# Ledger of designs, part 6: designed miniproteins, single chains, continued (6)

Each design is a single chain, and the fold is of that chain. pLDDT is the mean over its residues in the fold that is shown.

## One batch from the design tools (miniprotein)

Design m20188
Fold by ESMFold2-Fast:
Formats: C-alpha cells, structure tokens, sequence
Structure m20188 (fold): chain A 57 residues (1-57)
C-alpha cells in the first residue's frame, strides 16, 4: 500500500493508505467519510487516517 495526501472539498488535508496508484490531481471519493470528495496532492509518508478511497471516473 502507498500513502497519499488528499485535499478534501472543505480544504482539510488527510492521509490515505491504498493499493491504488493515484496520480496528483486525481479526484477521489473517501468512502469512510461518506463518499466525501477530494483531490490527490501526491504520495506522502505518515500514519494514514483511512484506506477506503475510489477514483472518480
């Protein structure tokens, strides 16, 4: 798994662990936050707050 920094719609930045390869700028839904939308800022290090994300097609 990789850890990504994701900026949510409210401007909050979170760390997410996922097996997906996510490019910077990818729109995602954070499933553990009721499908809240965010944008990938890039790969990061640290303790992830959630792993439940999917790309928005």
Amino acid sequence: MKIYRIELEDGTVILVATDRDLAPGTEVRVLSLNGKRGRVLGEAEGEPQTGDVEPVG
Scores: mean pLDDT 76

Design m20189
Fold by ESMFold2-Fast:
Structure m20189 (fold): chain A 63 residues (1-63)
Amino acid sequence: SLKEEVEKLEKEAKELREKLEKLMSIKDLTDEQLAEISELGVKLAETEKKYKEAKKELEEKEK
């Protein structure tokens, strides 16, 4: 259901934010870690977009 989709996207966004926060706390980032930050940032943006769209649809369907 849309509610389950919203909860899944919220969890995924939280996990991506936590990973980004952890990586960004490192003082001497490797090229691989910088690439990972870039990839996680893109994934987070896409996940947050999907979360907002799904949440809006859920709210519109409920009233």
Scores: mean pLDDT 81

Design m20190
Fold by ESMFold2-Fast:
Structure m20190 (fold): chain A 90 residues (1-90)
Amino acid sequence: MEEKIAELEKRIAEDPNDAEAYYELGLALYELKKYEEAIEYFEKAIELAPNSEIAARAYAYLSKAYFELDKYEEGDEYLKKARELYEKLE
């Protein structure tokens, strides 16, 4: 995990517009149960690639992170956004 996080931080330092690297770093933080930090990185991934499969995945994990923080209204909203974006992309 630490090695993977260091690799992703290096990718972001070399290319600060790498939406996939922000998404993967969010996932790593989510797995460590650092939900608030994970949310920040998922939001950055969406900002960099708003109408992409990466954004759809980031919305799904934003939903999960908000549910873990007992923020059910935000969780439901982001789950809906993930579903709508997946339908739009297919």
Scores: mean pLDDT 85

Design m20191
Fold by ESMFold2-Fast:
Structure m20191 (fold): chain A 94 residues (1-94)
Amino acid sequence: SAEAEKYLNEGQKAYLAKDYEKAIEHYEKAIELDPNNYAAWLNLGEAYFELGDYEKAAEYYKKAIELDPDNEVAKENLKKALEKLGRYDEAAKL
């Protein structure tokens, strides 16, 4: 929807400004309106990764992969989050 796209764009703007908490708020609104938008889940994961919440980052990257299984960016980001968590065996299987 146009409203979901607006929240995704505002989230991206906040992310580029390094306001990760505001980016999360906007991405959560985008997901509320369009829960199948894999880009919003990927971006939500990236914002949590920047905040050091690697468990939430991994969770949201997995959701992005469920919606788009061929998403190499989400897979690579999941691998990095798993490595930050010390889950090397899981990261190596990606």
Scores: mean pLDDT 90

Design m20192
Fold by ESMFold2-Fast:
Structure m20192 (fold): chain A 68 residues (1-68)
Amino acid sequence: SATEADIAGVRHRHAVIVESAGTLSPEERQRLLDAAIAIYERDLARSTDPALRATLEELIAELRALRA
């Protein structure tokens, strides 16, 4: 389904972002994570699908934890 494809896509993007963040300086890592959080929050605001919204909320929380 479209929702399953969307969830798979955001999870793949998230994995790449997290891996990249681990290789960056603290300042570059913060910039990457801030940009990613902003994108995910926009995606969440535009999404009406409960499963995709739940996935985005999970991934936003993970990025915020990594940023702290």
Scores: mean pLDDT 88

Design m20193
Fold by ESMFold2-Fast:
Structure m20193 (fold): chain A 126 residues (1-126)
Amino acid sequence: TMVKIQAKRAEALGLDPVAYLRESGLYYLNEGEYDLAIKYFERAIELANGNDSIAYANLGLAYLKKGDYEKAIAYFEKALELNPLNSRAYANLAQAYKKLGDEAKADEYRKKALEIDPEDKLAKEA
């Protein structure tokens, strides 16, 4: 209810409601409020009719931080379907696979991240 109300208020103020929901989700993600961040990103994706690579990547990151590595992987894969040049999504995929003990896939996705952005700090440190 509150997330839907905030989207309508953003629109009434001439703001992009998808961007507003994404920014709100990112705020809650940074505060450690992962379940609330997830609700904001899910609503951003719904309003974007599934066409928001940034929201999918941040949704994956929220699940990664919650320790739900399988959901994190699924959402990073959706983000990469929409934007295959998202180096950070590959770096986060590598981290998720490492947490699951799949070192081979972790190394594969870390290398893909570095092929796109050789200076990606997360991929270098993974």
Scores: mean pLDDT 85

Design m20194
Fold by ESMFold2-Fast:
Structure m20194 (fold): chain A 62 residues (1-62)
Amino acid sequence: MEREIDVGLARIAVGVAKATHELSEEAIKEMEEIVEQLEAGEISLEEAMKRIKEIVEEEEKK
């Protein structure tokens, strides 16, 4: 139950990032991999959100 909500939130964050930022294919793949790791229970929502934000900010600087 909680994991499904967490995965949903992470997917929304990735969707917002794609809509509001010009992201490379590599950045998009990395974010989708993070969502997959969260869905598998390998990482927490907090860690997933942190990594997604770091990827977006790194792409913004390029």
Scores: mean pLDDT 77

Design m20195
Fold by ESMFold2-Fast:
Structure m20195 (fold): chain A 80 residues (1-80)
Amino acid sequence: KLEEALELYREGVRAFVEGDYEKAIELLEKALELAKDDPLLQAAILYNLALVYHEMGDEEAAKEYLEKADKYVKEVNEKL
């Protein structure tokens, strides 16, 4: 459900701000699974996953998630 995805997204962002990167990743991945019908929310979640991996020093994972987020935004913009 969208409400559950939004709540998990908010909790994941909060965990990231608090420095709990493992919890942030778990919550954001759960939010992503529930946000299947909302491409803009999926893009936001993917972008935040990229930020978490960047802070953890996993630049390869960070780049992959950033590229996925950018692709989602472009696909949404092409649909009218």
Scores: mean pLDDT 81

Design m20196
Fold by ESMFold2-Fast:
Structure m20196 (fold): chain A 93 residues (1-93)
Amino acid sequence: AALEAAIAAFRAAVDAVIAATPHLTPAQREAVRRAAAELIEVITSNDPAIRAQAPAALDVLVGELRKLGAPEAEIAALRAAYAALAAAAEAAR
């Protein structure tokens, strides 16, 4: 249950960042959600080489969110939710 809860919390943090970011187009919202889905796949992968890519992939998403004008508070909450997801994924293995 911990992993499912952490995935739900990360998705909620993504939706909160989208809601807090002004003037996003539908295409930009979809791109952010797709990047978030990829981050979940990376950190929940059984391949340690794929999981090792998670910090860099998160940094790319954070950089794109900053370019789109996402507030730093929501970005910080997103990073915290992803760290919790990473911990839950390791515990579930």
Scores: mean pLDDT 87

Design m20197
Fold by ESMFold2-Fast:
Structure m20197 (fold): chain A 103 residues (1-103)
Amino acid sequence: MVTQTPATVNVKEGETATITFTFSTPTSSVFWLKQKPGKPPEVLIVNGTTRVPGTSSRIVGSGSSGTTSTLTLKNVKKEDEGTYIGVDLGREAVSGQGSVVTV
């Protein structure tokens, strides 16, 4: 079973938000997605640590440590609001339930 914690994150501008995605088998194929209401998901990070072009340097992926991957939103801005979703596309095509970030 995969899990993502916390389900909701309320932070103030300038604070740090941390989201953890837990999966059953160690993998390097962790992706982090962001979805805003009424919009398709946007890929932020691939292979746990690699930012896609256009992703803010404030957004950091830890990769995978065993069966966990952590997304850190540093110096949070209002534009960082949205639902963040960890996805394992390696051995299992599974996603976390999402984490709603409110600033």
Scores: mean pLDDT 76

Design m20198
Fold by ESMFold2-Fast:
Structure m20198 (fold): chain A 83 residues (1-83)
Amino acid sequence: MKEQEEQAKKYLEEARKYFEEAKRALEEGDFETARKYLEKARKYFDEAIKLSSKKEQQKIVSEYAALALEAIGVEFDRLLKLK
């Protein structure tokens, strides 16, 4: 159980890295690259959730939602500057 939590933590770190790459691609207007990185991040979050306790799953889902909102915020900021 604890070893699975450590593995889930590693998957969560990978997911965060891919979200950062996706945000950079969005800032540059590279939607294809951003989409690929978001798909990779989603897969790592899925793996982390599968290996986590129910209590940790809730935290991971909250982190995923927060990162997704940040990525959307980057897109909205760019759109606001285009007006």
Scores: mean pLDDT 74

Design m20199
Fold by ESMFold2-Fast:
Structure m20199 (fold): chain A 68 residues (1-68)
Amino acid sequence: MPLSDEERLERAEKQFRTLIEFIKAHPDLSPEDRAELEESLESLIKEIEKIDPERGKKLREEFEKVLA
């Protein structure tokens, strides 16, 4: 059976946090690697937003701060 919405949210948030920490730890990321990570983060945010828009909004704000 597929994951419940709550289990899916928890997994996606953990993946999001891992990717954000990786970006912060690696300021010398190549433009290609950075773009791939940003695309993955955007996909995770959209998935979370579909299940819980409020949680998704918080993660989007965090993502935007990392990109700035």
Scores: mean pLDDT 79

Design m20200
Fold by ESMFold2-Fast:
Formats: sequence, structure tokens, C-alpha cells
Structure m20200 (fold): chain A 62 residues (1-62)
Amino acid sequence: GKEEREKILKLIGEILALIGDIIELEKKLKTAEGEEKKELEAKIAELEAERDKLLAELKSIK
């Protein structure tokens, strides 16, 4: 129905935003070193976990 479609579109939007954030952090990671590199790697892992959670939620709908 309309509600399921709106929920799917919202989840897709959130997933795409997370992918965009991950790409930007990976771009920063290429020039980072030391503690900044470690912090960026940790943040990327956090966002990837959030992405995977939203993908699982999306798959549970359709």
C-alpha cells in the first residue's frame, strides 16, 4: 500500500545518505594518518553497520 511504499522510499533515502557519508569518509581516509586514520576507520565501520541494519529492515518489508 501507500504506507509501505513511503516506508521503503524513506529507508532507501537513508541508505543512500549513509553510502554517501561512507564515500566521503573513505576519501578523507586516503589523506589521513595516525589517530585521525584510526578514528575515520572506526566511523566508517559504524556507518557500515548502520547501513547493513537498514538493508536488513528493507529486505524484511520486500
Scores: mean pLDDT 84

Design m20201
Fold by ESMFold2-Fast:
Structure m20201 (fold): chain A 107 residues (1-107)
Amino acid sequence: MEEKFEEARKLVEELRQKLLELIDSGKPVDEIRAVAAQGLAEIGRILLSLVETEEEKQFVLDALRKASELFMEAIEAYEKGDKEKAKQLVDEASRVLLETIERLREK
């Protein structure tokens, strides 16, 4: 159980760092979209494997939806040339996921 929370935290931090580097490097939008989608799917898989109640499941699903919306907004900002807005939204999505991991771990 504890190892999976650490794995989830590490995946969020690695996804955040990778997305920020892709944005700063001016990589194609499709590459950024693919990395965000794959990372969120892997994080979601681990978090859903950690839920023990329907309330925890709903909490995780709501957090994943919010993070997905923020990543989509970040990609849209990046497509419009607003790199700073894109980075801010990536940071916000990552914060949502990290806060979700901590709350799920602390009961």
Scores: mean pLDDT 86

Design m20202
Fold by ESMFold2-Fast:
Structure m20202 (fold): chain A 60 residues (1-60)
Amino acid sequence: SLLEAAEELERRARELEEEARKLREKAKETGDKELENEAEILEGVAALLRGVAAWLRKKA
């Protein structure tokens, strides 16, 4: 169902947000710009997934 699909996307978004948080913390400790860039990518993907999930919830 659209609602179940939205819930799965929201769950995946939360997982990506948590991974991004951990990468940002590591980047701050190490000064590694690649970890910072990876965190930004994960945050962007999570935002897109949340947008799609919101759209699916409105159509459910």
Scores: mean pLDDT 89

Design m20203
Fold by ESMFold2-Fast:
Structure m20203 (fold): chain A 85 residues (1-85)
Amino acid sequence: MAEGSGKVDIENSLIIFGAENDPNKVLVTKDGEKTIYTNPELHLKGPFSFDMTTAVDPADIPKIVSLKIGDTVQLRDGKLIVKKA
């Protein structure tokens, strides 16, 4: 499984928020390839699906379930920041 950080373009991908029991980590699966991102900036460029672990802050759950194509999601310091399209 690969590791990464920084800006990530998301399309045709599954995102698992709170990967490795860490609210700053996501697991992105694209075409069977799995990558862990730490403190990423996710650019939702195309179709995606998501899931979340119990490591996600309950206050961030409404933000995650309202994500749509065009949104940008930054993870930093245990916080999820969404910039809407």
Scores: mean pLDDT 84

Design m20204
Fold by ESMFold2-Fast:
Structure m20204 (fold): chain A 58 residues (1-58)
Amino acid sequence: STVEKAKAELEEVVRAARTREEAVAAAEEVLKSVEGLTPEKAQELTIAFFKALEERFG
């Protein structure tokens, strides 16, 4: 599904990024590419991204 692919991409951008700023910029591009997300799925992706971001970068 598109949301599963977006979630995997978000996890990858956090893993590959060297800084929080780099991860955020890449994540914004991923999220903008995914249209038609339900509000619940969009929230799930956002929460997962920030959780991974905080865990990696603090």
Scores: mean pLDDT 78

Design m20205
Fold by ESMFold2-Fast:
Structure m20205 (fold): chain A 74 residues (1-74)
Amino acid sequence: AEELFNEGLKAFLEGRYEEAIELFERAVRESKDPLLRLQALLLIAEAYLRLGEYERAEEYYERALEIAKQIAEE
C-alpha cells in the first residue's frame, strides 16, 4: 500500500493523472490505514479534477470526507 501510494504520488507530480489514479485506487484497496486511504482518495479526486472529470472528483471527495469524519469521531 505505501509503495503504491508513493508511486502514485510520483505519477501525480509528473502530471500522469490516469496512472496516479490507478495506483492510488490500488493503495486504497490494499490498505487498512485510514490516514493513507484518506490521502489517496483526496489525491484521486484532485487528479480527476485536473482531468476535467468533475463528477468523479466529487465522488472521491465524498468518500474522503466520510473517512475524515470517522477519524474525527475516534
Scores: mean pLDDT 84

Design m20206
Fold by ESMFold2-Fast:
Structure m20206 (fold): chain A 60 residues (1-60)
Amino acid sequence: MPKVSTSKLRKAVEEIAKMLNLSEEEIEELLSKSKSEQIAFLAELFGTSKRDIEEALASL
């Protein structure tokens, strides 16, 4: 599996959640989830696989 940085994942989730105009509580809820759940959130949002999100984050 590609190595996904916790810092990069957190930053990506925060930036996207802010773009979606989520509340501070909603952002904290997302960030409180496991890495797998945060990756699943991004995969669902972008209509792609968890693997594609992991690859993209690992390449940054």
Scores: mean pLDDT 75

Design m20207
Fold by ESMFold2-Fast:
Structure m20207 (fold): chain A 74 residues (1-74)
Amino acid sequence: DLLEDLTIMALKLIQDGKSEEEIRKAILEAAKKAGVESLVTDELIEEAIKRAKELLNAPDEVIQEFFRKLQEEK
């Protein structure tokens, strides 16, 4: 799921102290490298950042469960 992958990327970059502008740039560069830049809209990036911020305010149990599910998806 592209949105989930972008949410994880945004979450890591927020934890690294990156600005929203730097996060957007990093996501777009990753999308270009993967050949999916046409699928990564500004709206999708905003949704990913929003979800990442919501996850940062969640209990550790919820964050751990989220990452465990992503690892299970191969």
Scores: mean pLDDT 74

Design m20208
Fold by ESMFold2-Fast:
Structure m20208 (fold): chain A 80 residues (1-80)
Amino acid sequence: TEEERRRVRIEMAKILSDLAKKMLEAQKAGDTEKVEKIRKAMIELSKRYQELLKDPSKTAEEIVAELRKKYEEFLKEIDS
C-alpha cells in the first residue's frame, strides 16, 4: 500500500539523516577514516533499500527490519 511505502521511506530517511549527522561530526573532528566508513555505509544502505523495494516477497515490516539490522551492523563497523 501507499502507507506501507511511506513507512519504509520514513525509516530510510531517519537512518540516512542520522548517518549524515555522524558524518558531519566526524568531518569537524578531522576523522577522515570515519567519514569514509559512514559514506560507504550510506551507499550500501541505499543500494539495499532499492533492492528490497524491488522484491515482491518482502513486506514493509520485513524491509524495515532488514534496513535496521544493516544500519546496526554499520554502526558497529563505524565505531571499530
Scores: mean pLDDT 84

Design m20209
Fold by ESMFold2-Fast:
Structure m20209 (fold): chain A 56 residues (1-56)
Amino acid sequence: SMEEKARERILDRMVRHLKEVYGLEDLTPEELRDLAESILEEVKKNAQKAIEKRKK
């Protein structure tokens, strides 16, 4: 689906930023991917909580 492709693109960019910007290049690609997925899930969880507080 388009959502799956968008998610993969976001994860790829997060991995790149973790490696290049945060200096985590010593982690394996699998470790970087797992970290990126964990970050994305935490962001979604926090965003959902914030939105729910404003829903009627």
Scores: mean pLDDT 77

Design m20210
Fold by ESMFold2-Fast:
Structure m20210 (fold): chain A 72 residues (1-72)
Amino acid sequence: MSAKEYFLEGRKALNEGDVEKAIEYYQQAIELDPDSQVSAFAYATIGTILEREGKKEEAAEYYKKSLDIISK
């Protein structure tokens, strides 16, 4: 699968309520293409998930990774 395909599978898993599986797919997308727009969106989405789980510090770190990619 491509990074974009893993990202789409992550969104599907998240919509089905499978947060753990969604994060796994987003991590696979990042691993395949770390500095891409897809990975920037994957980082931001993981950040949102962590924020919803009350993990504010971890969420902030993922948001920073996303912004670092976009700002280049």
Scores: mean pLDDT 84

Design m20211
Fold by ESMFold2-Fast:
Structure m20211 (fold): chain A 49 residues (1-49)
Amino acid sequence: PYGSLYPAIEVAKKNGYEEEADEIRELFEKGKYSEALELANKVFKELEE
């Protein structure tokens, strides 16, 4: 059910947000799902600009 988050992390990494992508993955794996999603949204907002 979480499969959509992993592709999103890879997209962030390929667009120069490697540090943030790794942090999102770590937060998700630690069960801090809300924090992972918040950071992912921040990165994707910057990618849209």
Scores: mean pLDDT 73

Design m20212
Fold by ESMFold2-Fast:
Parts: sequence; C-alpha cells; structure tokens
Structure m20212 (fold): chain A 68 residues (1-68)
Amino acid sequence: ELENLSVEELVALARDKIARGEITWEELNEIASTIIRKVKDDPNIETTKKVVAEVLRLIGDAIDRELA
C-alpha cells in the first residue's frame, strides 16, 4: 500500500497521522523507510537531500508531540 504512494503523499500521510496523534513508531518507521527507498536511486541529489530533510523533520515533529 505505501509503495503505491508518491514521496509527497507519504510525507503528507505521516504529517497528518502525527498531527492527529494516530501514528505508532512502527508506522512512522515504515513510512520513513519507504520514502528513503524511493529516493535513494533518484539521480537528482537535490531532491534526495530535500526528502531526507523532510523525513528528519517528521521524526522531530513526532518526538516533540510525544514530549508535549
């Protein structure tokens, strides 16, 4: 299911679930891993950097919400 989503859709899905408090660390890891797998073979280094930064922000957002 996650493999059928674009990187942008996966980022949006993770952000929505984090915002709702309806995400587990297992789910976040699966989404993040799927995003990284999709971009690691992208010939555009700038796109890869941007997506990695987004994944790091998602992890940070999840931690901040759990600690709040």
Scores: mean pLDDT 75

Design m20213
Fold by ESMFold2-Fast:
Parts: structure tokens; sequence; C-alpha cells
Structure m20213 (fold): chain A 71 residues (1-71)
């Protein structure tokens, strides 16, 4: 399963990940965030990937959050 989330003004990446983890009923470390615009996927358990996501993420962006094992 996957969910689509629009980044709200002032919303942090941590808040976004927490919402997705709750909705998908999975651990935060099992999530992958995909930026809809670029198609880039980021493993949130990887600190380097998380930092790169934070640099690319802006308010109003749409992201797709899915479990690592989902197709």
Amino acid sequence: MEIKIKVKPGETLDELIEKAAKELNVERSDLVVKLKDSGNEFDVSNPEARENLEKQLKEGDEVIVKKKEEL
C-alpha cells in the first residue's frame, strides 16, 4: 500500500513520516518517500537519503510514501 501526501507550510519531514507510518501501520524505518515531480526515491532509515530529501522537499510538493517491500 502507498499514500500520497501534500507537504503543508511549516510541516517537517519527521511529521510527514510519522503521519505516513501511522496510516500505513508500519515502522518509520520501513518507509520509502518518492518525490512525484522528480521520481526520486528516498529510504528514510538512511541518514544521507533523508538529508537529500530534506534539501529537495518544499511546501506544496506531493510525495508518495510506501513500504520498502511494496510494488
Scores: mean pLDDT 77

Design m20214
Fold by ESMFold2-Fast:
Structure m20214 (fold): chain A 68 residues (1-68)
Amino acid sequence: MEAYVEGLRRFAAGDYEGAIAAFEEAIAADPEYSLAWHNLGLALEALAREQGGDPELLAKAAEAKAKA
């Protein structure tokens, strides 16, 4: 799945917003893609940390991890 691999590349580069978009594309193609849900949660947490702990992003991260 190309979108998932692209998400991993963006995450490694520190592009958390781009990583989130790529993982969401992977999930749209396969909603049961546990690895994509897990990494979406990690990317949302990383973005939240950069933005001073946005509670909406942290809530979304928890939801994504629950789907993994």
Scores: mean pLDDT 84

Design m20215
Fold by ESMFold2-Fast:
Structure m20215 (fold): chain A 74 residues (1-74)
Amino acid sequence: SEEEKRIDELLERFQAELDRIVKEISDPQKAREAILKAVIRATKEAADTLSEEQFNRFSRRLAELVAQRLKELA
């Protein structure tokens, strides 16, 4: 569906950005800071483009991805 496509596109873009951050930023603290900035940008874009229901679904999946990546930087 159109709605699922929007969420998937936003999450795929976000996953690509997270992957790039962890590969290209060798300092774990700077990588964490870059991830937080990416989260803020992704959340704002989602809020502007998605319905409340879609945003809630996006936010849950985003939180899971972020938690996993932050554990990898521990």
Scores: mean pLDDT 83

Design m20216
Fold by ESMFold2-Fast:
Structure m20216 (fold): chain A 74 residues (1-74)
Amino acid sequence: MLIKHSEEEKKAAIEFLTTLARRYADAYRRTGDPRYRELAELAKEAVRALEEGDDERFQELASRTFELHDEILA
């Protein structure tokens, strides 16, 4: 592994993803579109992966989030 997350970078990412998860959950409540619920769950799992230091799991969750986001925009 060539890239490492600093403690400061992890905290910033956790704060960002926590905010993002809330926004997706709010979108799900307003629209009823299950893809927003899935995005909220992915963001919450990404927070846990970062807290646990599981970089591999974080990358998997990030890839899935981008794929689902692209589907919503298409």
Scores: mean pLDDT 76

Design m20217
Fold by ESMFold2-Fast:
Parts: structure tokens; C-alpha cells; sequence
Structure m20217 (fold): chain A 69 residues (1-69)
């Protein structure tokens, strides 16, 4: 069950980075939000198939923030 726990921790970390990115975006810190969303994306990609919907969502957020720069 080590691999399962590692995936759960990775998903939780990714969710935290996504939430931080959302806060930064709302504060108008778009460069910081972009870097934070990219970190969330890397973690969701590590989690694999279970994070597919999260990956799609975060990619769209990255695209939206890039348009504001």
C-alpha cells in the first residue's frame, strides 16, 4: 500500500498548490499563479489516471492566466 499512500499524498499536495495558485490569481499575481499551477500540474501528472480531470482543469487555468500576461 506504499504506492497508494504516495499517490494520495501527491494528489493532496497538488490540490494545495492549485488552491495557492487560485489565491495568487485572485490577488493579480499572475506570474506567481502560473508557476504555482505548473507545480500542481506536475504533481497531478505524477498521480496519473486518477488525476485526469484535475490535469485538464489546471491546463485550462494556465491558459487563462497566460492570456492575462
Amino acid sequence: MREQLEKEVTLALADIYEAIGDILEKKGRFDEALETYRKALELYEQAGESAKDHIERIKKRIEEVEKKL
Scores: mean pLDDT 82

Design m20218
Fold by ESMFold2-Fast:
Structure m20218 (fold): chain A 74 residues (1-74)
Amino acid sequence: SEELEEIYEDILRVAKLAVDTLLKRGYSKEEILKRVREIVEKLARGVYQLPDETAEELVERVMKEVEKYIEEKL
């Protein structure tokens, strides 16, 4: 759905900004992944109030792209 793609793109944008900030502060890949997942979970479930299954799928989709983004920056 269009709304889900907009939510995905918004959350991914926030996640990538968080990655950039944490990398500049010298955090490890493991710590970045942990902290970014917490942010993504809060956005999907708290801010956007997505149903559990939809939130789980979106979180995993975002985190796969986040991991790829970190690898491209290292």
Scores: mean pLDDT 90

Design m20219
Fold by ESMFold2-Fast:
Structure m20219 (fold): chain A 74 residues (1-74)
Amino acid sequence: MTNEEALEKAREILDELVALEAAATDPAERLAAGVAAGLAGIALGVGKITGDGEFALRQAERAREAYERGELKL
């Protein structure tokens, strides 16, 4: 996998999390999805600046996993 391919996949994960936030009707679910999207967005930004697409993808995947596991609910 190239850095460019990894950045594209990380962006897809970010877009998915942003869509989940927009679709959420429960405030706690919306906050959790928003936090996950923010983490994925930061990871994508860092990956673009450093050229480390694998880092961006790995961190975006971890943000999505944390959301799916309910670890981001307050």
Scores: mean pLDDT 83

Design m20220
Fold by ESMFold2-Fast:
Structure m20220 (fold): chain A 117 residues (1-117)
Amino acid sequence: STLETLKEAIEILKKKRPDLEFELVKPEDLEEALKNYTPNKVLIVPGYSKKLLERAINVVLVDPSLEDVEELRKYGIYPFIITDDEELAAKIPSHRILLKPASPEEIAEHILAWLDR
């Protein structure tokens, strides 16, 4: 499942970047996660919430809509995106997008490259 693949990718990310905290956060739990946010955190969110507009954070979005991404862009927020939507992927710079299916290793590699931007 996508959730299990993301959990495996997070374990790889934690080993490669022990200086950073990686957290898988459901949209409904995002308010609490944002209260405890520090700049060394990377949030991985399956879906979207308008709470993401409240501050500049390192965020990875899984399966957002084009409307969600355009709303974030209007607020100067440029997430890393994981999606199976090829039409959305064509509208995002290649360094900020990963098309599914992807292995945990591929997800980790692309997120690390994005963080080093």
Scores: mean pLDDT 82

Design m20221
Fold by ESMFold2-Fast:
Structure m20221 (fold): chain A 75 residues (1-75)
Amino acid sequence: SAAKALAERDKLIEEDYKKLDEEFDELYQSSAPYDQELLEELKERAKKAKSLEEFQKIVDELAAERAAAEAAAAA
């Protein structure tokens, strides 16, 4: 039935959101040693995300910035 398909879709979306939220939280906590303004900006953008795709891009952006900052600190 259409109702069953819709419920199954919503479940998958919810699980993907949980995964991204956990990933974001982990990155946010580990980023405390550097630029707090960047963290605040990304946190604000995450709150404004209206779709899973937007949230994923924000998480990817945070991960990329984190990796760049660590590379710079190690050099």
Scores: mean pLDDT 68

Design m20222
Fold by ESMFold2-Fast:
Structure m20222 (fold): chain A 58 residues (1-58)
Amino acid sequence: SLDLAIDLIVKDEGLTREQAEKAAEMVKKGASAAEIAKELGISVSTARKIKEAIEKLS
């Protein structure tokens, strides 16, 4: 499933399961990479990679 692919990508970036779920929800709501980075306490570059991966797999 797409959820499995997203979870694996997020896990490879060193994020927790809780952060993974939050990131996916935020992308579905149209959040920017900067907003995701702020909410999860991660770098904007990491947030951008996650956002792009989710958008490409959706």
Scores: mean pLDDT 74

Design m20223
Fold by ESMFold2-Fast:
Structure m20223 (fold): chain A 75 residues (1-75)
Amino acid sequence: SSELEKKAKELEKRAREAERAGDAQSAVASYVELAVTLAQLGEYDKAIEALRKALELQPDNETVRAMLAVLEEET
């Protein structure tokens, strides 16, 4: 869907802007939404990359770790 592709681009921009602003919580939230959107598009490798970026910002985030484990089983 072209709407999902637009959403992914917007979320990627939002994640990078939050990261630049030093807002780790907003950056992680945007990377997680980006990963979900990319997975809906079948872009599993990119979804995994987005979750790894979120985990770099919050290494102890159990939700991100669980999502990563599930997606890595799909590749």
Scores: mean pLDDT 86

Design m20224
Fold by ESMFold2-Fast:
Structure m20224 (fold): chain A 61 residues (1-61)
Amino acid sequence: MVKEARRLIEEAEEALRRGAPPEDVLALGRRALDLAIRAGDPESMERGFRIIQEAIDRLNS
């Protein structure tokens, strides 16, 4: 689970860097956060929350 959560987080961060649609980033971030919570990985949870927050900010911009 930890490896999968980290892969999704890296994928979401890459999508943000590439300027992917915020809706897609939000969906990916939510999946990553869910896996991070199940894995009990605090670092991945923190990164997941930041990704979601950035995606929401872009949706409201």
Scores: mean pLDDT 82

